# Designed miniproteins, single chains, continued (5), part 9

Each design is a single chain, and the fold is of that chain. pLDDT is the mean over its residues in the fold that is shown.

## One batch from the design tools (miniprotein)

Design m16284
Fold by ESMFold2-Fast:
Structure m16284 (fold): chain A 87 residues (1-87)
Amino acid sequence: MDYKLSEEQLKKYVQSVLDYVRSQASSPLSDLELYQAALELVKQTLKTLEQARRDKVDVPQELLDYHIAVAKQVIAELEKKIKELEK
């Protein structure tokens, strides 16, 4: 199953992560700093989900696979945006 987010869904997920990071910041962040902080947060979430899948925790594996696929797509979009901001 290919849990592929639409472009609109992906943008909404990215925006929600950025909004969360901005709300937790103790000082104003540049766009580059904001996207980098969001990327690190999502990468940590992915590591936690992949560990839970390996440990076969008492949750449906399909649910873990879905969230892993979403996290990977969000990471790819954040990395793309960071490259655009570094130009």
Scores: mean pLDDT 80

Design m16285
Fold by ESMFold2-Fast:
Structure m16285 (fold): chain A 104 residues (1-104)
Amino acid sequence: ATATATAEAEGEPGKYTVRVDLSAGAAQVDITVEAGGKTETRSALVGPEPSTVEFTVENKGSKRVKATATVTALEPGTITVSVSLFKDGKELKGRSSGDTATAT
């Protein structure tokens, strides 16, 4: 099973922090961030404890920053994933998304 969460903001140029909060058994996490016409991807193997992944991206004049986290379960269990976007330490209101899926 796979769970996906997306956060998107229209923003001015600058540094954005992407925060992904997840809970799963053994799982693969793929995080894709689109900013300033550039795509950055990070992947990690996680589990079984709840995990938080944060990283910073630079928006070089794009009016859009979009972060997508995809969690693929490697074992049966419940997956929960949430993505939030921050700029200058402030959470961008209404830009967070979460998903929950159950692996068989």
Scores: mean pLDDT 72

Design m16286
Fold by ESMFold2-Fast:
Order: sequence, then C-alpha cells, then structure tokens
Structure m16286 (fold): chain A 98 residues (1-98)
Amino acid sequence: SEFEERLAREAAERRVELLLELAEKLEPIHPELAEALRLLARYIREGREPAEEERERIREAFEKAKENPEAVELLEEMRERLRAYQAEVEARVEELLA
C-alpha cells in the first residue's frame, strides 16, 4: 500500500541518519568503520545492494572494530537505537492497521 511504502521510505531515511551520525562519531576512533557505515547509508538511500567486494570490505571493517573498545561501544549504541526505532515503527503500524 502507499501507506506502507511511505513508512518504509521514512524508516530507511531515519536509518541512514543514524548510520551517518554514528560514522561522524567513529571517524576519529575508527576511520575504516566510519567509511563502511557511510557506504551502507548510501546503498540504503539508493535502495540497492553493495557489490561483493564492498560487502567484504564492510565485513573486514566491522571485524577490525572488535579490537577497539570505543568502536564496540558505539556499535552497540547504534544497534540499540536501530532496535528502538524499529519497535516504534512496528508499534505505529500495528496501531493504524488494528
């Protein structure tokens, strides 16, 4: 439906905003991870999937980030914020479709 399409676009845009905010925080701590998050945000906004080589680079950046406690803390913050937002969107949809 048009309503579901609008919610999906709003969810994608907010996810992009969260990823870009976290990339800024990560830039001085782990530049490779910051770059990976910006790349993910770009592909989400474009509605397309990264190439295999880009997915490999993203995975490597996340793997290296595990060695940095500050990067791990920021990644956990991102996961928590994304989960909270997803729950908010789902609750809103359920209220309107009930």
Scores: mean pLDDT 78

Design m16287
Fold by ESMFold2-Fast:
Structure m16287 (fold): chain A 89 residues (1-89)
Amino acid sequence: SEQAALQEALDALEADLEQARKLFEEAVARKDLELLRQLLEGLERAEGSLEQLRKKMEEVKASEELWARFEALLAEHRALKEEVREALA
C-alpha cells in the first residue's frame, strides 16, 4: 500500500540518520575533518530526497502518525547538520 511504502521510506530515513549520528560521533572523537565534510555533503544531498518524500506524503494523504514521524526525523536531520557545521567551524 501507499502508506506501507511511506513507512518503509521513513524506516530507511531513521536508519540513515542513526548511522550518520554514529559517524559524526566517531569523526569528532578522531578529529576527522575529512569525514565531517563528507558527512555534511551527504546530509545536504539528503535534503532533496526529504523534499521529494514530503511531496509524496502530501500526494498520498499520509496519516497524521506518518507526518508526525516525518517531522521528527526532519528535525533530527537539521539538528545533526547544524552539529556537523559547528564541529567544522
Scores: mean pLDDT 88

Design m16288
Fold by ESMFold2-Fast:
Structure m16288 (fold): chain A 112 residues (1-112)
Amino acid sequence: MEKIKELLEKAKEALKKGDLGSAYEHLNEAANLLFKNLDLGTEGLIILEHLTKEEWEKVEHKELLKELLALLLALLKKSGLEELAEKLVEKIKEILGEEETEKIVEEAKKLV
C-alpha cells in the first residue's frame, strides 16, 4: 500500500512539472503492484486493456487504482493522446459504471 501511494504521489508531481516520461514510469510501476495477483500475461499499464469486471473485484486497493486511472487519464490528455484517453474512459465505464467514471474524469481535469 505505502509503495503504491508513494509512486502515485511521484507521478502526480511529475505531471505538475510536465515530466510525462517520469509520470508514465511511476504509473507503470504502481500498476504492476496493484495487479500483482492477476495473471493476465502482461505488465504495467497494458494490464488495463485486459482488465475485466471480475478481475477488478480481485484488486486489493481499489481506491488507489481509481487514483491511478485519474492520473493516467491526465497523462494521456497532456500527451495529446486523446483517442487513447477516450478508450480508457470507455474501459473504466464498462468496469465501474457511469457515476464512478465521472468522478475519475473530474479528478483528471484537476491535474491540468
Scores: mean pLDDT 77

Design m16289
Fold by ESMFold2-Fast:
Structure m16289 (fold): chain A 77 residues (1-77)
Amino acid sequence: MKEQLEEGLRSLEADLRELRRAVEAGEVSLEDALEGLDRGLGALEQLRKVAPEELLPRIEALEAELEALRRELEARL
């Protein structure tokens, strides 16, 4: 279970990195990017419910990054 949770977290971290790159490159619409962020935040919320204490700092850091990007993109609408 823990290894699967760590893998899920790594996947979400990679997805955020790719989404930020795609937004900066103009390869994705703001609406599509916001939908991607909402899906990522939902997945992260589910991970947080079952995550061991040692993963919480990584989850919190990723949540903060997702929320920051979401606010930035919403301001561009």
Scores: mean pLDDT 82

Design m16290
Fold by ESMFold2-Fast:
Structure m16290 (fold): chain A 96 residues (1-96)
Amino acid sequence: SERRKKLEEKIEELIEFVENDKDLPEKLKKTIVTHLEIIKSRLDEVPEEKLPKVEEKLKKIEELLKEKKYEEALKELIELETEIGLELLVRGVEKV
């Protein structure tokens, strides 16, 4: 999936941006990077038709990080992880 590869690359770019942000507290930086890595690892679990929603959320997170709204960015990351988790749960229920 070309779109998945593009999203993985975007997440890697966001991780690099966060790691190089001098204004971001070290503990919060580590937390945000960890959540970005979790989302990246779970992209293979996201159905192709849901990838545009993931891309939209990542763009919002990027905007918040650039605006130094770190707590809001973290909340959006947690929400995205939850949405990915719910999608996996729905697929599990349909197969069981």
Scores: mean pLDDT 80

Design m16291
Fold by ESMFold2-Fast:
Structure m16291 (fold): chain A 66 residues (1-66)
Amino acid sequence: MTKEEIEKIVREALEKTNGDLVQAAIEVGKKLGIDPRLALEVLKKYRDKSIEEIAKFAAEELMKHL
């Protein structure tokens, strides 16, 4: 799975949940087959950024765990 594909998954999850990081982490966890708690910790690191920036930075970090 490419960084671009992971970024799209994270962005779509954040848009679908209107920026709810907990719900977005659950959706990301389902789609990537990872622990939603891990996804949540990654998303929380970037919570002060825009959805697009969260998706970009979170995808880069999540790629290391796949």
Scores: mean pLDDT 84

Design m16292
Fold by ESMFold2-Fast:
Structure m16292 (fold): chain A 76 residues (1-76)
Amino acid sequence: MGELARRLAELLRRLSELQPAAEKVPEAKALLIQAGNHLEEARRALRAGDEAAARSHLDQAETLVEQAEKVLAEAA
């Protein structure tokens, strides 16, 4: 539980930090929207005690955030 909650908080922080730059890059913005949807699903799963679903959504969100970071680095 604590590990997944920490991971959720870290991904939310990374998402928040990338949002201003992503407003100018449509591909990155789309990836961050998808990541945000998975983070909301992970939050719901954690509240329900579904650690397997939370982990799956966090894995998907992390991949999308990493893709957005790469897109933003290439756009800079």
Scores: mean pLDDT 87

Design m16293
Fold by ESMFold2-Fast:
Structure m16293 (fold): chain A 61 residues (1-61)
Amino acid sequence: SPMQQQLQQLEGLIQQLIQRSPDQADALQHTLDMLRGLVDAGELSPAQLSAYNRHLQRLLA
């Protein structure tokens, strides 16, 4: 599904950010858990998660 694709991308991006900044691992893991919670609650669409993933990609550039 589009949502599963965006969640897999989110997990990969968070893992890459943790590799670059291990000191931020707890905060990044908390962000991942919060976004998963919003998806499970129906509060976050695939399009909204895609927009967030684009933001994280820019942080890696």
Scores: mean pLDDT 86

Design m16294
Fold by ESMFold2-Fast:
Structure m16294 (fold): chain A 59 residues (1-59)
Amino acid sequence: SDEEKLAALKKEAVELSKKVKGESPVADKYLQEGNTAKDIQTAIENYKKAIEELKRLLA
């Protein structure tokens, strides 16, 4: 379900954010937009973008 997908993406984004050293303002913006999103699809898209940025920083 979309709810299960959202929960999994949020968990991954939070775990990746804990591994990044220093500031990650782009990822932080996407995480905040995901956390404050008014609909589930917008939350999913923002967590996906946060994960992409965090993975880029950890590469």
Scores: mean pLDDT 85

Design m16295
Fold by ESMFold2-Fast:
Structure m16295 (fold): chain A 72 residues (1-72)
Amino acid sequence: VNAEAWKNLGNVYFKLGKYEEAVKAYSYALKLNPGDEETAINLKKAIGELIKLKGEDEVVAYLENLSKELSA
């Protein structure tokens, strides 16, 4: 699976309001292509929407777990 596939998956989840899944998909896309400004912007937007739904503390915990997954 390439960076474009993860980016497109993130876009689909974002449109469906599945912001946690969107954050994960965009994060994988950015890991595969770190220079993609569009993916980085979309990731920030998805994180912002997730904070609105779950609050900052829960989102920070989620991002910490995702960071560990991305580093493995």
Scores: mean pLDDT 83

Design m16296
Fold by ESMFold2-Fast:
Structure m16296 (fold): chain A 80 residues (1-80)
Amino acid sequence: SMEEILELFGEALRMLGFSDEEIAEALAQLKTLSPAELAQFARQLLGLLRGLRAQGEDVPEEVIALVERILAMAERMAQA
């Protein structure tokens, strides 16, 4: 569901070190997006995280896996 996607985004942002205030602001903006736009945003975030890992940044596997799950859910909703 859309609510589950937004909850998972909040979890991913928390693991990436964003503050509760920044997360609340981001989620308020994400709530205005369509499932297709959410999928596009998740894809861009996944690309950024993979890029950071390629540069030697310590990006946890758990965060990447969570964003991959968000993308799959958003893509499924966009097709419905």
Scores: mean pLDDT 84

Design m16297
Fold by ESMFold2-Fast:
Structure m16297 (fold): chain A 57 residues (1-57)
Amino acid sequence: MEENIELVEKAGDLLVRAGAPREAAVQALKTIADYFGVPEEEAERIIARVEERLAAR
């Protein structure tokens, strides 16, 4: 389970580094988290952090 959470976090980091549009990044991370069976609370935490990082740019 930790490995799947780490994959979603890494995907989020890549999206932030690439300067992805916020809506596209959120949708992609939701899809990836659902595919890998990441718990909803963890997925929401990762997505919120990515949204915050994208908004700060």
Scores: mean pLDDT 79

Design m16298
Fold by ESMFold2-Fast:
Structure m16298 (fold): chain A 105 residues (1-105)
Amino acid sequence: SLSYPGDLSRLTEEQLNQLINLDIPGSKYTKEDYIKTFGEEVIEKLQRAIKLRLEIRKMSNPPKELLKELAELLRELAKLYEELGLDDLAKVFRKEAERLEKQLE
C-alpha cells in the first residue's frame, strides 16, 4: 500500500532529505505516483513542510514565524488528507501542528 510517514518530528535529517523528493526507501512508488494519488497541492505542501522541518531542526531557537508557518501547513495537510479519506494520517499531522502551536506565545 502507498504510505507516507506522518510524524515528521521523529525522522532524522537524512530521512527528511530523502522524503523531500518522495524517495521512500523500499517503496515501489515514484514521485509521479504520489502526485497522481494525492494531487500536486498535497505533494507541494508536504515538500514545503519537510523543508521547514529541516530548517527548524538546524536552529537552537527557531523564529516563531517558521513554527507558525509549519503548523499552518500541517493543518492544511491534515484537512486535505481527511478529504482523501486518510483520517489516521490526518490525525498525525494535526497532533504535530498542535505541539508546534503550544510552543508559540
Scores: mean pLDDT 72

Design m16299
Fold by ESMFold2-Fast:
Structure m16299 (fold): chain A 76 residues (1-76)
Amino acid sequence: SAAEGAEHGARFRASLDGLAAALAADPDALSEEERRAAAERVRGELAKFKAAHPDHPDLPALEAEAEALVERLLHP
């Protein structure tokens, strides 16, 4: 449902914001392996959201936020 999509999207955005805040607080806290694991997790969560809610209006924004965060993790 649209409500389930909104809740899933809100949780995913909160997860992205939390990881971004952690990186901002201590950019050197994560090893290269931890950064790759975090990037895989973000991509996996995005893929699950896209599969569950392919037509959700927030999908393009969440996809852009996730891609930007993955780039920050893999290319610091």
Scores: mean pLDDT 84

Design m16300
Fold by ESMFold2-Fast:
Formats: C-alpha cells, sequence, structure tokens
Structure m16300 (fold): chain A 85 residues (1-85)
C-alpha cells in the first residue's frame, strides 16, 4: 500500500539521518555531505513514485517538507566544510 511505502521511506530516511549524524560526530563532513546528497536524490525519486501511485497530496507535501529539510542540512554542511578548507 501507499501507507506501507511511506512507512518504509520514513524508516529509511531515519536510518540515513542517524548515519549522517554519526559521520558528523566522527569529523567526516565530506562523507556526511555525500550521504546527505544521496539521501536527497533517492527521497526525490520516492516522492515522484508516490505521486505516480496516486498518493494523497497531503502525504506528498509531508515528504516534500522532509526533502527541503534534507537540502538545507546539505547546504549547511557544505558551508561548514568550506570554512575548514
Amino acid sequence: SIEDFAGELTARQSEASKQIRDKIEAGDLKGAIDLQEETTRWLARAIEEMRERGAHPSLIARFEAVLRGNQQIADKLKEELKKLE
């Protein structure tokens, strides 16, 4: 179901967020940025898949908000990395 797909997507996003945080804590900012950008790419594709499967607009909007948040985190990490170069 669309609900099951959204649940799996949420779990996958949560796991990616944990891994990104672990990389930041370890000082691996480049690895954190790479993983964050990878997360943004598959999340964008998953949102399009939800749209194609006829997901409710409110559910799509929720994941679009998550996508925007992930993009903001990636931008912030890139800014921090630039300060260290």
Scores: mean pLDDT 85

Design m16301
Fold by ESMFold2-Fast:
Structure m16301 (fold): chain A 107 residues (1-107)
Amino acid sequence: PLTGEELFLLGNIHASLAARALEAGDVEEARRHLEKAAYYYYQAALLFPKDSTGRKLALEELQRVLDALAALDAGDVARALALLRQPPPLNPVEIDISSLPKPAKPP
C-alpha cells in the first residue's frame, strides 16, 4: 500500500500537471488532474496522524485544489492558476476534514 507521504507526492504531481494544462489552455485535462490531486491529498490526510504537519498540509492542499476546481466551474481560469501557484503555508492549521467534500476515486 502507498504511504501518506507517497500519496501526498502524487497529489503534488497532479496539481503541478493541472497548472501546466491550464497554461496550455487545456481546461478539461487540468480538471482531470485536479480531481486526481484532490483524491490523493484526501487519502494522504487519512493516513497522516491527526494534528500532524503532514495532515495539516494535505488538508490545506486539498482545499486549494478544490477551490481551483470551483474556479474552473465558474470559468475563472486565471483564479484557478493563481491558486495552484500559491506556496504551502509555513504554519498550517488543521482544517476539519468533514468541512471538505469527499473526493471521488478517479477513473
Scores: mean pLDDT 85

Design m16302
Fold by ESMFold2-Fast:
Structure m16302 (fold): chain A 82 residues (1-82)
Amino acid sequence: SEAEELADKAIEAAKKGDFEKAAEYVVELGRLALTRLPDVLRGVALALRAIGVAEDLLKETDPEEAEKKARAFAEEVLAALG
């Protein structure tokens, strides 16, 4: 699925230390949740969380911590979408 592909890309970018690309994919995951979830408020909440996670990723210096953050958010979105 598109969500699984974006999740994999976010995690892989974070692992490589490409925090800017990881942040971009996290924002795309949040946008996907916003546009695809029937629960509009839940979609908005996930999109706002995506912005916060992306900001944290842009401040990261450790690929391991970045991977952990990207993975946790990706799992949250994938669980919400089914």
Scores: mean pLDDT 88

Design m16303
Fold by ESMFold2-Fast:
Structure m16303 (fold): chain A 75 residues (1-75)
Amino acid sequence: MKEEGEKAFKEERYEEAIKLYEEQLAKDPDDVESLLNLARAYNKMGRLDKAKEYLRKVAALSDSRFAKVAREVLS
């Protein structure tokens, strides 16, 4: 569930958070919140390649608000 992914992320359990958000995306591939949280988790793990991949998906699905957040995560 989204709440469990967010909790894992806050507890710095980034691999667990990634699995939970990936499960959410399997049910809803266009869930911008899960895509953004996956990008954040991968960025925290130093996986910039994966973080950028998910941020591009967020930018494609979202308006300027999420594009700004994506820029902040990359900076």
Scores: mean pLDDT 72

Design m16304
Fold by ESMFold2-Fast:
Structure m16304 (fold): chain A 55 residues (1-55)
Amino acid sequence: SIRDELKKAGFTDEEIKEFEKLVREGKIPASYFNKVKSIEDLKELFKKIREELKK
C-alpha cells in the first residue's frame, strides 16, 4: 500500500497523519497529488511536506 511505501521511505504514522492535516488545512497544495505518477514522485512530495512540518 501507499502507506507501507511511505513507511519504507522513513515516514512515521504520526508524520503521515500531520501531512493529511496540512493538506486539509490548505497548507500543502492538494494539486501536488495530480503530479504523482510513481512511488518515487510520492517520496519527493513527502520530502517537501516533511520540510514544511519542521516550520
Scores: mean pLDDT 70

Design m16305
Fold by ESMFold2-Fast:
Parts: C-alpha cells; sequence; structure tokens
Structure m16305 (fold): chain A 89 residues (1-89)
C-alpha cells in the first residue's frame, strides 16, 4: 500500500502542479500520520483523474457541448475537493 500511495502522490503532484487547492490537500496527506486516512483522501483526489478523462473524452465524443462538459468537470471537482477537505478535518 505505501509504495502505491507514494506513486499516486507523485502522479497527482505532477498532474495538478498548477492547482493550488489540490497541492494544499496533497501536502496535508503527506503530513497525515494515519496511513488509512492518507489512502482514503488520496483515493478521493484520484477521482479527479477520472472526472477529467470522462469529461474530455467520453462526454466530448458523445456530443456534449464544450461549455456543458466544462461545467460538469468544475462541479465534480468542487465535490471532490470538498470531500477531501472534510476527511482531513
Amino acid sequence: PQAILDHELAVLEERFADDPEVQEILEAIRAEPDLKLRLKVLMTLAVLEVVEAVGNTLLTRAGVPEEEVQAWIDRQRAIVIERARELLA
């Protein structure tokens, strides 16, 4: 589990380097002493990769307008960020 956690932390830090909210949560995960809580928060943040993949590939190919795709991605991101912050509180 630890090796998978370290790998996913590095992937998310690189992928969301320009997202200060994601970076703040990733720093909080690194500081968290509870391995189970770290894993839970990390798995929650990893949903952002699925959200981007679904929006930018599946919904776009299905003919959903770009404006609606972006609105859906923004909404899902807000939910994921809120959930991750609640878990760390």
Scores: mean pLDDT 80

Design m16306
Fold by ESMFold2-Fast:
Structure m16306 (fold): chain A 90 residues (1-90)
Amino acid sequence: KEELLEILDKIWEETSELMKPLEQKALEQMLRLIRIYLEKGREAFREEAERLLEEARANGKPEEIKLLEEFIERAEEFIKRVEEVREEKE
């Protein structure tokens, strides 16, 4: 539990120096997607991520779309590490 939060904090620290308001919004979406994964699993995460990307592609600027894609990839990496830790301990 604390281990998962520390990974999230580290992701934020690594990206905070590059963060502008648009990047902060992408981070908020990433954290929301991770919460969906923890509550409902990986398929629900992927479904919501695809929905957000479709919305961004319809209404967003290219830079916003790119940031969202980058943060979704980071969320997937986080999920992979969570699954590895759970498999090792269970």
Scores: mean pLDDT 72

Design m16307
Fold by ESMFold2-Fast:
Structure m16307 (fold): chain A 57 residues (1-57)
Amino acid sequence: GALVAISYTTSKDTTAKAANAAAIALASALGYTDITSLADDSASVAAGTTITIVATL
């Protein structure tokens, strides 16, 4: 399949790990496969921050 970049924007202050998990859950719910996430880190992520994962249709 084709590689697709999927973006998730945080609605509140959170961790990179939590934001990444939310993006992966959304991609999986939409039927994407072979989901590759950004590396988790312990840094705080401000509201309005966009993270990107790569998935395959």
Scores: mean pLDDT 67

Design m16308
Fold by ESMFold2-Fast:
Structure m16308 (fold): chain A 101 residues (1-101)
Amino acid sequence: DLLEQAYVAVMRWADAHGWAEAKEEVERLYRAGLGKALTAVFWGVLQAQAAASPVGAGEVEVDVDLSEEQRELARRIAEALRAGDEARVVELIRELGRLDE
C-alpha cells in the first residue's frame, strides 16, 4: 500500500526530529484517508532530505502525481523543515489536507 508506505516514512521523519504536533497532523491525514495530502508531505520530506545530502550522492526523480498547488505546498514544507519551523510545517500540512479531494 503506497499510502501506508508514505505514512510510515513521514512518521519516522517526524519522530526522529521530535515534532509531536507535526506527527499528530500527519496521523490525522492518514486516518482521514487523505492520500494526496500525505503524498505531498512525503514529497516535502524527501526534498528537505535531498538538500542535506552530499553533492553527487545521486538525485532520484520521485514520480509523484500531485496538483500544482499541492506541489507548491510540498516545496514550502521542505523549506520549513530545513528551517526547523514545526509550527509552519503544521500549518502547511493542514492546508494540504484541506486541498485533498
Scores: mean pLDDT 70

Design m16309
Fold by ESMFold2-Fast:
Structure m16309 (fold): chain A 74 residues (1-74)
Amino acid sequence: PAAADAAFRAAMREALERGETVILEWEHGGQRGFALVDGKEGRARYAVTSDDPRLQARADELRAEMLAEYEKAK
């Protein structure tokens, strides 16, 4: 759970540092995560589901921003 979230964030940071534009999606231990990283603009957004209410609250805020970016790209 927490380890999967940390690994996901690390991968997202690496993609951003490399200036890549990627969409990351993963599932581990019943948790799902996804991120949109736009290295060209220096932007990164992510969202994850977790059984931990505290982590869920943080992910929920970032998820809202990520969905807005996704809709804009439509």
Scores: mean pLDDT 57

Design m16310
Fold by ESMFold2-Fast:
Structure m16310 (fold): chain A 85 residues (1-85)
Amino acid sequence: STMEETQARIEFNQQAHKIAKDAGERAKEATGSEEIGALAQRAASYYFASPLVGKRLIDALLADPEKRVAGEYAEEAAKEIEKLK
């Protein structure tokens, strides 16, 4: 019913937000860069909100040698978000 659908959506949103945050923290830890961590979290968050926009951001990060690590962590986060479906 509508209540069960609402609860499932809230749980999905909470878990996806956690995955995006974790991606940012791991990227920061791996590189020592707050900027790289923020880019990973942002790309993963955009993927959760809009897979099309998020994938474009992840692809752009992966194409940039200086930001590739952010793209790699965001891509793994996107895979984890897809598994929640």
Scores: mean pLDDT 85

Design m16311
Fold by ESMFold2-Fast:
Structure m16311 (fold): chain A 67 residues (1-67)
Amino acid sequence: SSMQKRIQQIQQEAKSLMLEAIGLGSKEAYDLALQAYQLAASDPQKAQQLIDQAQQKLDELVKQVAA
């Protein structure tokens, strides 16, 4: 179903963000992405919000490292 595909997409995005957070040393972004992974099946909307927050934290960290 489209809902099941969305859950799988969220889980995959969360896994990618967890790996990026490990590479950048961001525990905060890792914890947000891990929570998103755990909530993806039960609360996909909340999981997406957590993915967006993790991505924002990683984007901010990358800008600091590049400066």
Scores: mean pLDDT 86

Design m16312
Fold by ESMFold2-Fast:
Structure m16312 (fold): chain A 69 residues (1-69)
Amino acid sequence: MTTEEVNKLINQLDKAIDSKDLNQAKKIAQELLNSSVLNSEQKTQLQNIVNASNEEELQKAYILFLNLK
């Protein structure tokens, strides 16, 4: 997966979170986990998004993901 594809998926993830589409957000996070350009901390938060049981857990993991550089 290229950096351009990762950035496109992150933009799609942001839109899914804004629309409160938990299923779409989890699907995009799962696709991002296959990326080689993301570090271990970013992948941990993506895994937390995939495993989130509710919107609050998903939002928390997403905020932590965005704070990673």
Scores: mean pLDDT 82

Design m16313
Fold by ESMFold2-Fast:
Structure m16313 (fold): chain A 65 residues (1-65)
Amino acid sequence: SLAELTEELIEKVRAAFEEKGAQEASITLDEMLDEARQAGLSLDEVLEIGKAGVAVIKEMEEKKK
């Protein structure tokens, strides 16, 4: 489901941020969004997942301060 894909993306983005910070998390997010597009998700679905990933990166950066 879209919710399960979103949760998987969030967990991978969090892991990337914890290892190497925001830049690595952004790269991981971009790669996962590309995979979602190739898997046949609509542009609207990809954008919604992308918004969730960006929100997670922003949340983690604010907590790192």
Scores: mean pLDDT 80

Design m16314
Fold by ESMFold2-Fast:
Structure m16314 (fold): chain A 52 residues (1-52)
Amino acid sequence: ANAIRRKGEIMIGSTEGLAQIALHLGLDDSVQRLQEIRAEVERETARKIAEA
């Protein structure tokens, strides 16, 4: 569904923003965790779209 795709895009954008802030603060561990969350959001969004 288009709504699921849009929500996924918003979540990805949010994780990218947080990763930039974490990088600026020197929180390398948090940057890696946010990249993992981004990948999980991408996977789950694709999976939910496939159900349609």
Scores: mean pLDDT 77

Design m16315
Fold by ESMFold2-Fast:
Formats: structure tokens, C-alpha cells, sequence
Structure m16315 (fold): chain A 87 residues (1-87)
């Protein structure tokens, strides 16, 4: 479902480098996109991890919105709340 808690979990999987868990969570949130939503490479995962390190909320929000189909407002809140756990 498109919840703040599911977005936080998904961003946590990016942070941990769990590409398989990330693909499964993204598919669960957006099954209509199928394999295309989880066409994730190790290079893309690393780029997203750099956005987390830089606290680049905007880049993370746009990318996770594209992966999950969740509303931008829900994604942004989940991203912001996850990044606060790293402080």
C-alpha cells in the first residue's frame, strides 16, 4: 500500500543495499509496473545511497515516486522521516 511506513521501509532497504528486498517492496507497492519498476542496477542503487548520504530529499522523492506510484506527498514524508532516523 501507499503508506508513509512502507516508503520508510523501502528507503531503509536502499540504505542497507538490499536490492532484492527493494525490488520486492517496490513491486508490492506498484504491481502494475511489474519488472520495469524493478529494473534496478547496482549503479542505480549506489546513486540512491549517495542521495541518502547527501540528504537529497527531492531526488529520492522523485525516484521512489516513479518506482512505487505512491503520491509525492506520501513519498516525501516517508523519505524525510527515514532520514531523521539517521541523525
Amino acid sequence: GHTVENVKRLVGLIYEGDIKGLALEAFTMNPAQGPNASGLTEEQLKEMQEWIKAKDVDSLTLFVHGLTGAPLSVVRKGVEEFLKTLE
Scores: mean pLDDT 78

Design m16316
Fold by ESMFold2-Fast:
Structure m16316 (fold): chain A 109 residues (1-109)
Amino acid sequence: DEAAREEAIRLMGEEGAEALEAERRFVAGELAEEELIERLKEVLRRLLGIPEPSPEMEEVIEEAARLRVEALRAISVYGSVANIPEEFFDRLRPRGDAIEERLAALLAE
């Protein structure tokens, strides 16, 4: 258990760093939106341990990547998270919750 947990945390940390770097490049205007979506989908597939997702799982992964890009676009527009209107996050929360619920259901099988 402990060795597997440590390995998962290490892999999560490395994949998280890769995602964060791509996200920072996107916010800086150095990475295209379509390229960021593809990189986030690849990172999420690796984090979930699903190299060959079902069509339904792939759809959820793409929805998650697109939702993240919308949040990052707001950071690019407003300059920082602190400047983003609270109503923006209020609109995204139900979509995030729906993605998490679908992901949990698919992972239960």
Scores: mean pLDDT 74

Design m16317
Fold by ESMFold2-Fast:
Structure m16317 (fold): chain A 104 residues (1-104)
Amino acid sequence: SQTRQRLRELLERVISLADQAIDALKNGDMEKAEQLVVEIGGLLAEGERLAIEAGDRETAKDMMIMTGSVDLALVSLKMGDVEGAIKALENAKKLAEEQIKRLE
């Protein structure tokens, strides 16, 4: 379906941005990392909206769980916990990869 393709493309963007955010954190670029994490949050909110409109409750739930990981990354950054932020982003990336497989 067109909705499944849009969700897949959105999740592929989330994975790309998560990799960029992790790289920014490893390079000490906290401002860039925070901007990228906020952008990921916006994409996940759009994905949740698309899933709800399509009646896909399981995908909507998965988007909400990924949002929780991204929120944890933001909290970790504000607390100066760079390693915690990286782990939270790696978790969000893993959840996005698993969701793409379910959209096959």
Scores: mean pLDDT 90

Design m16318
Fold by ESMFold2-Fast:
Structure m16318 (fold): chain A 90 residues (1-90)
Amino acid sequence: SADDRLRRLTDDFQAQLDALLAAARRDPSRSPQAAAQVRDLLAQWRAQVDAIEREAGYMTREQVILFSATSITAAGVLFELELLARRAAA
């Protein structure tokens, strides 16, 4: 189903975000490269969500909430990676 596909894609994306952030926290010098990967993954995830919405013709309230929450989480990860990069450069 569209819901099952969206949940799987989002879970995979969130796991990748967590792994990249954890690695950057251990080695802050990797933060700029991790941020670039997060931006690419975010663009890919958004394109996949867009495709699911077009195929289904609508999104449920739960899917909209999941999309919004995940987008905010990704923005927070990017912000933290930027802070880690600045600290590593200082």
Scores: mean pLDDT 85

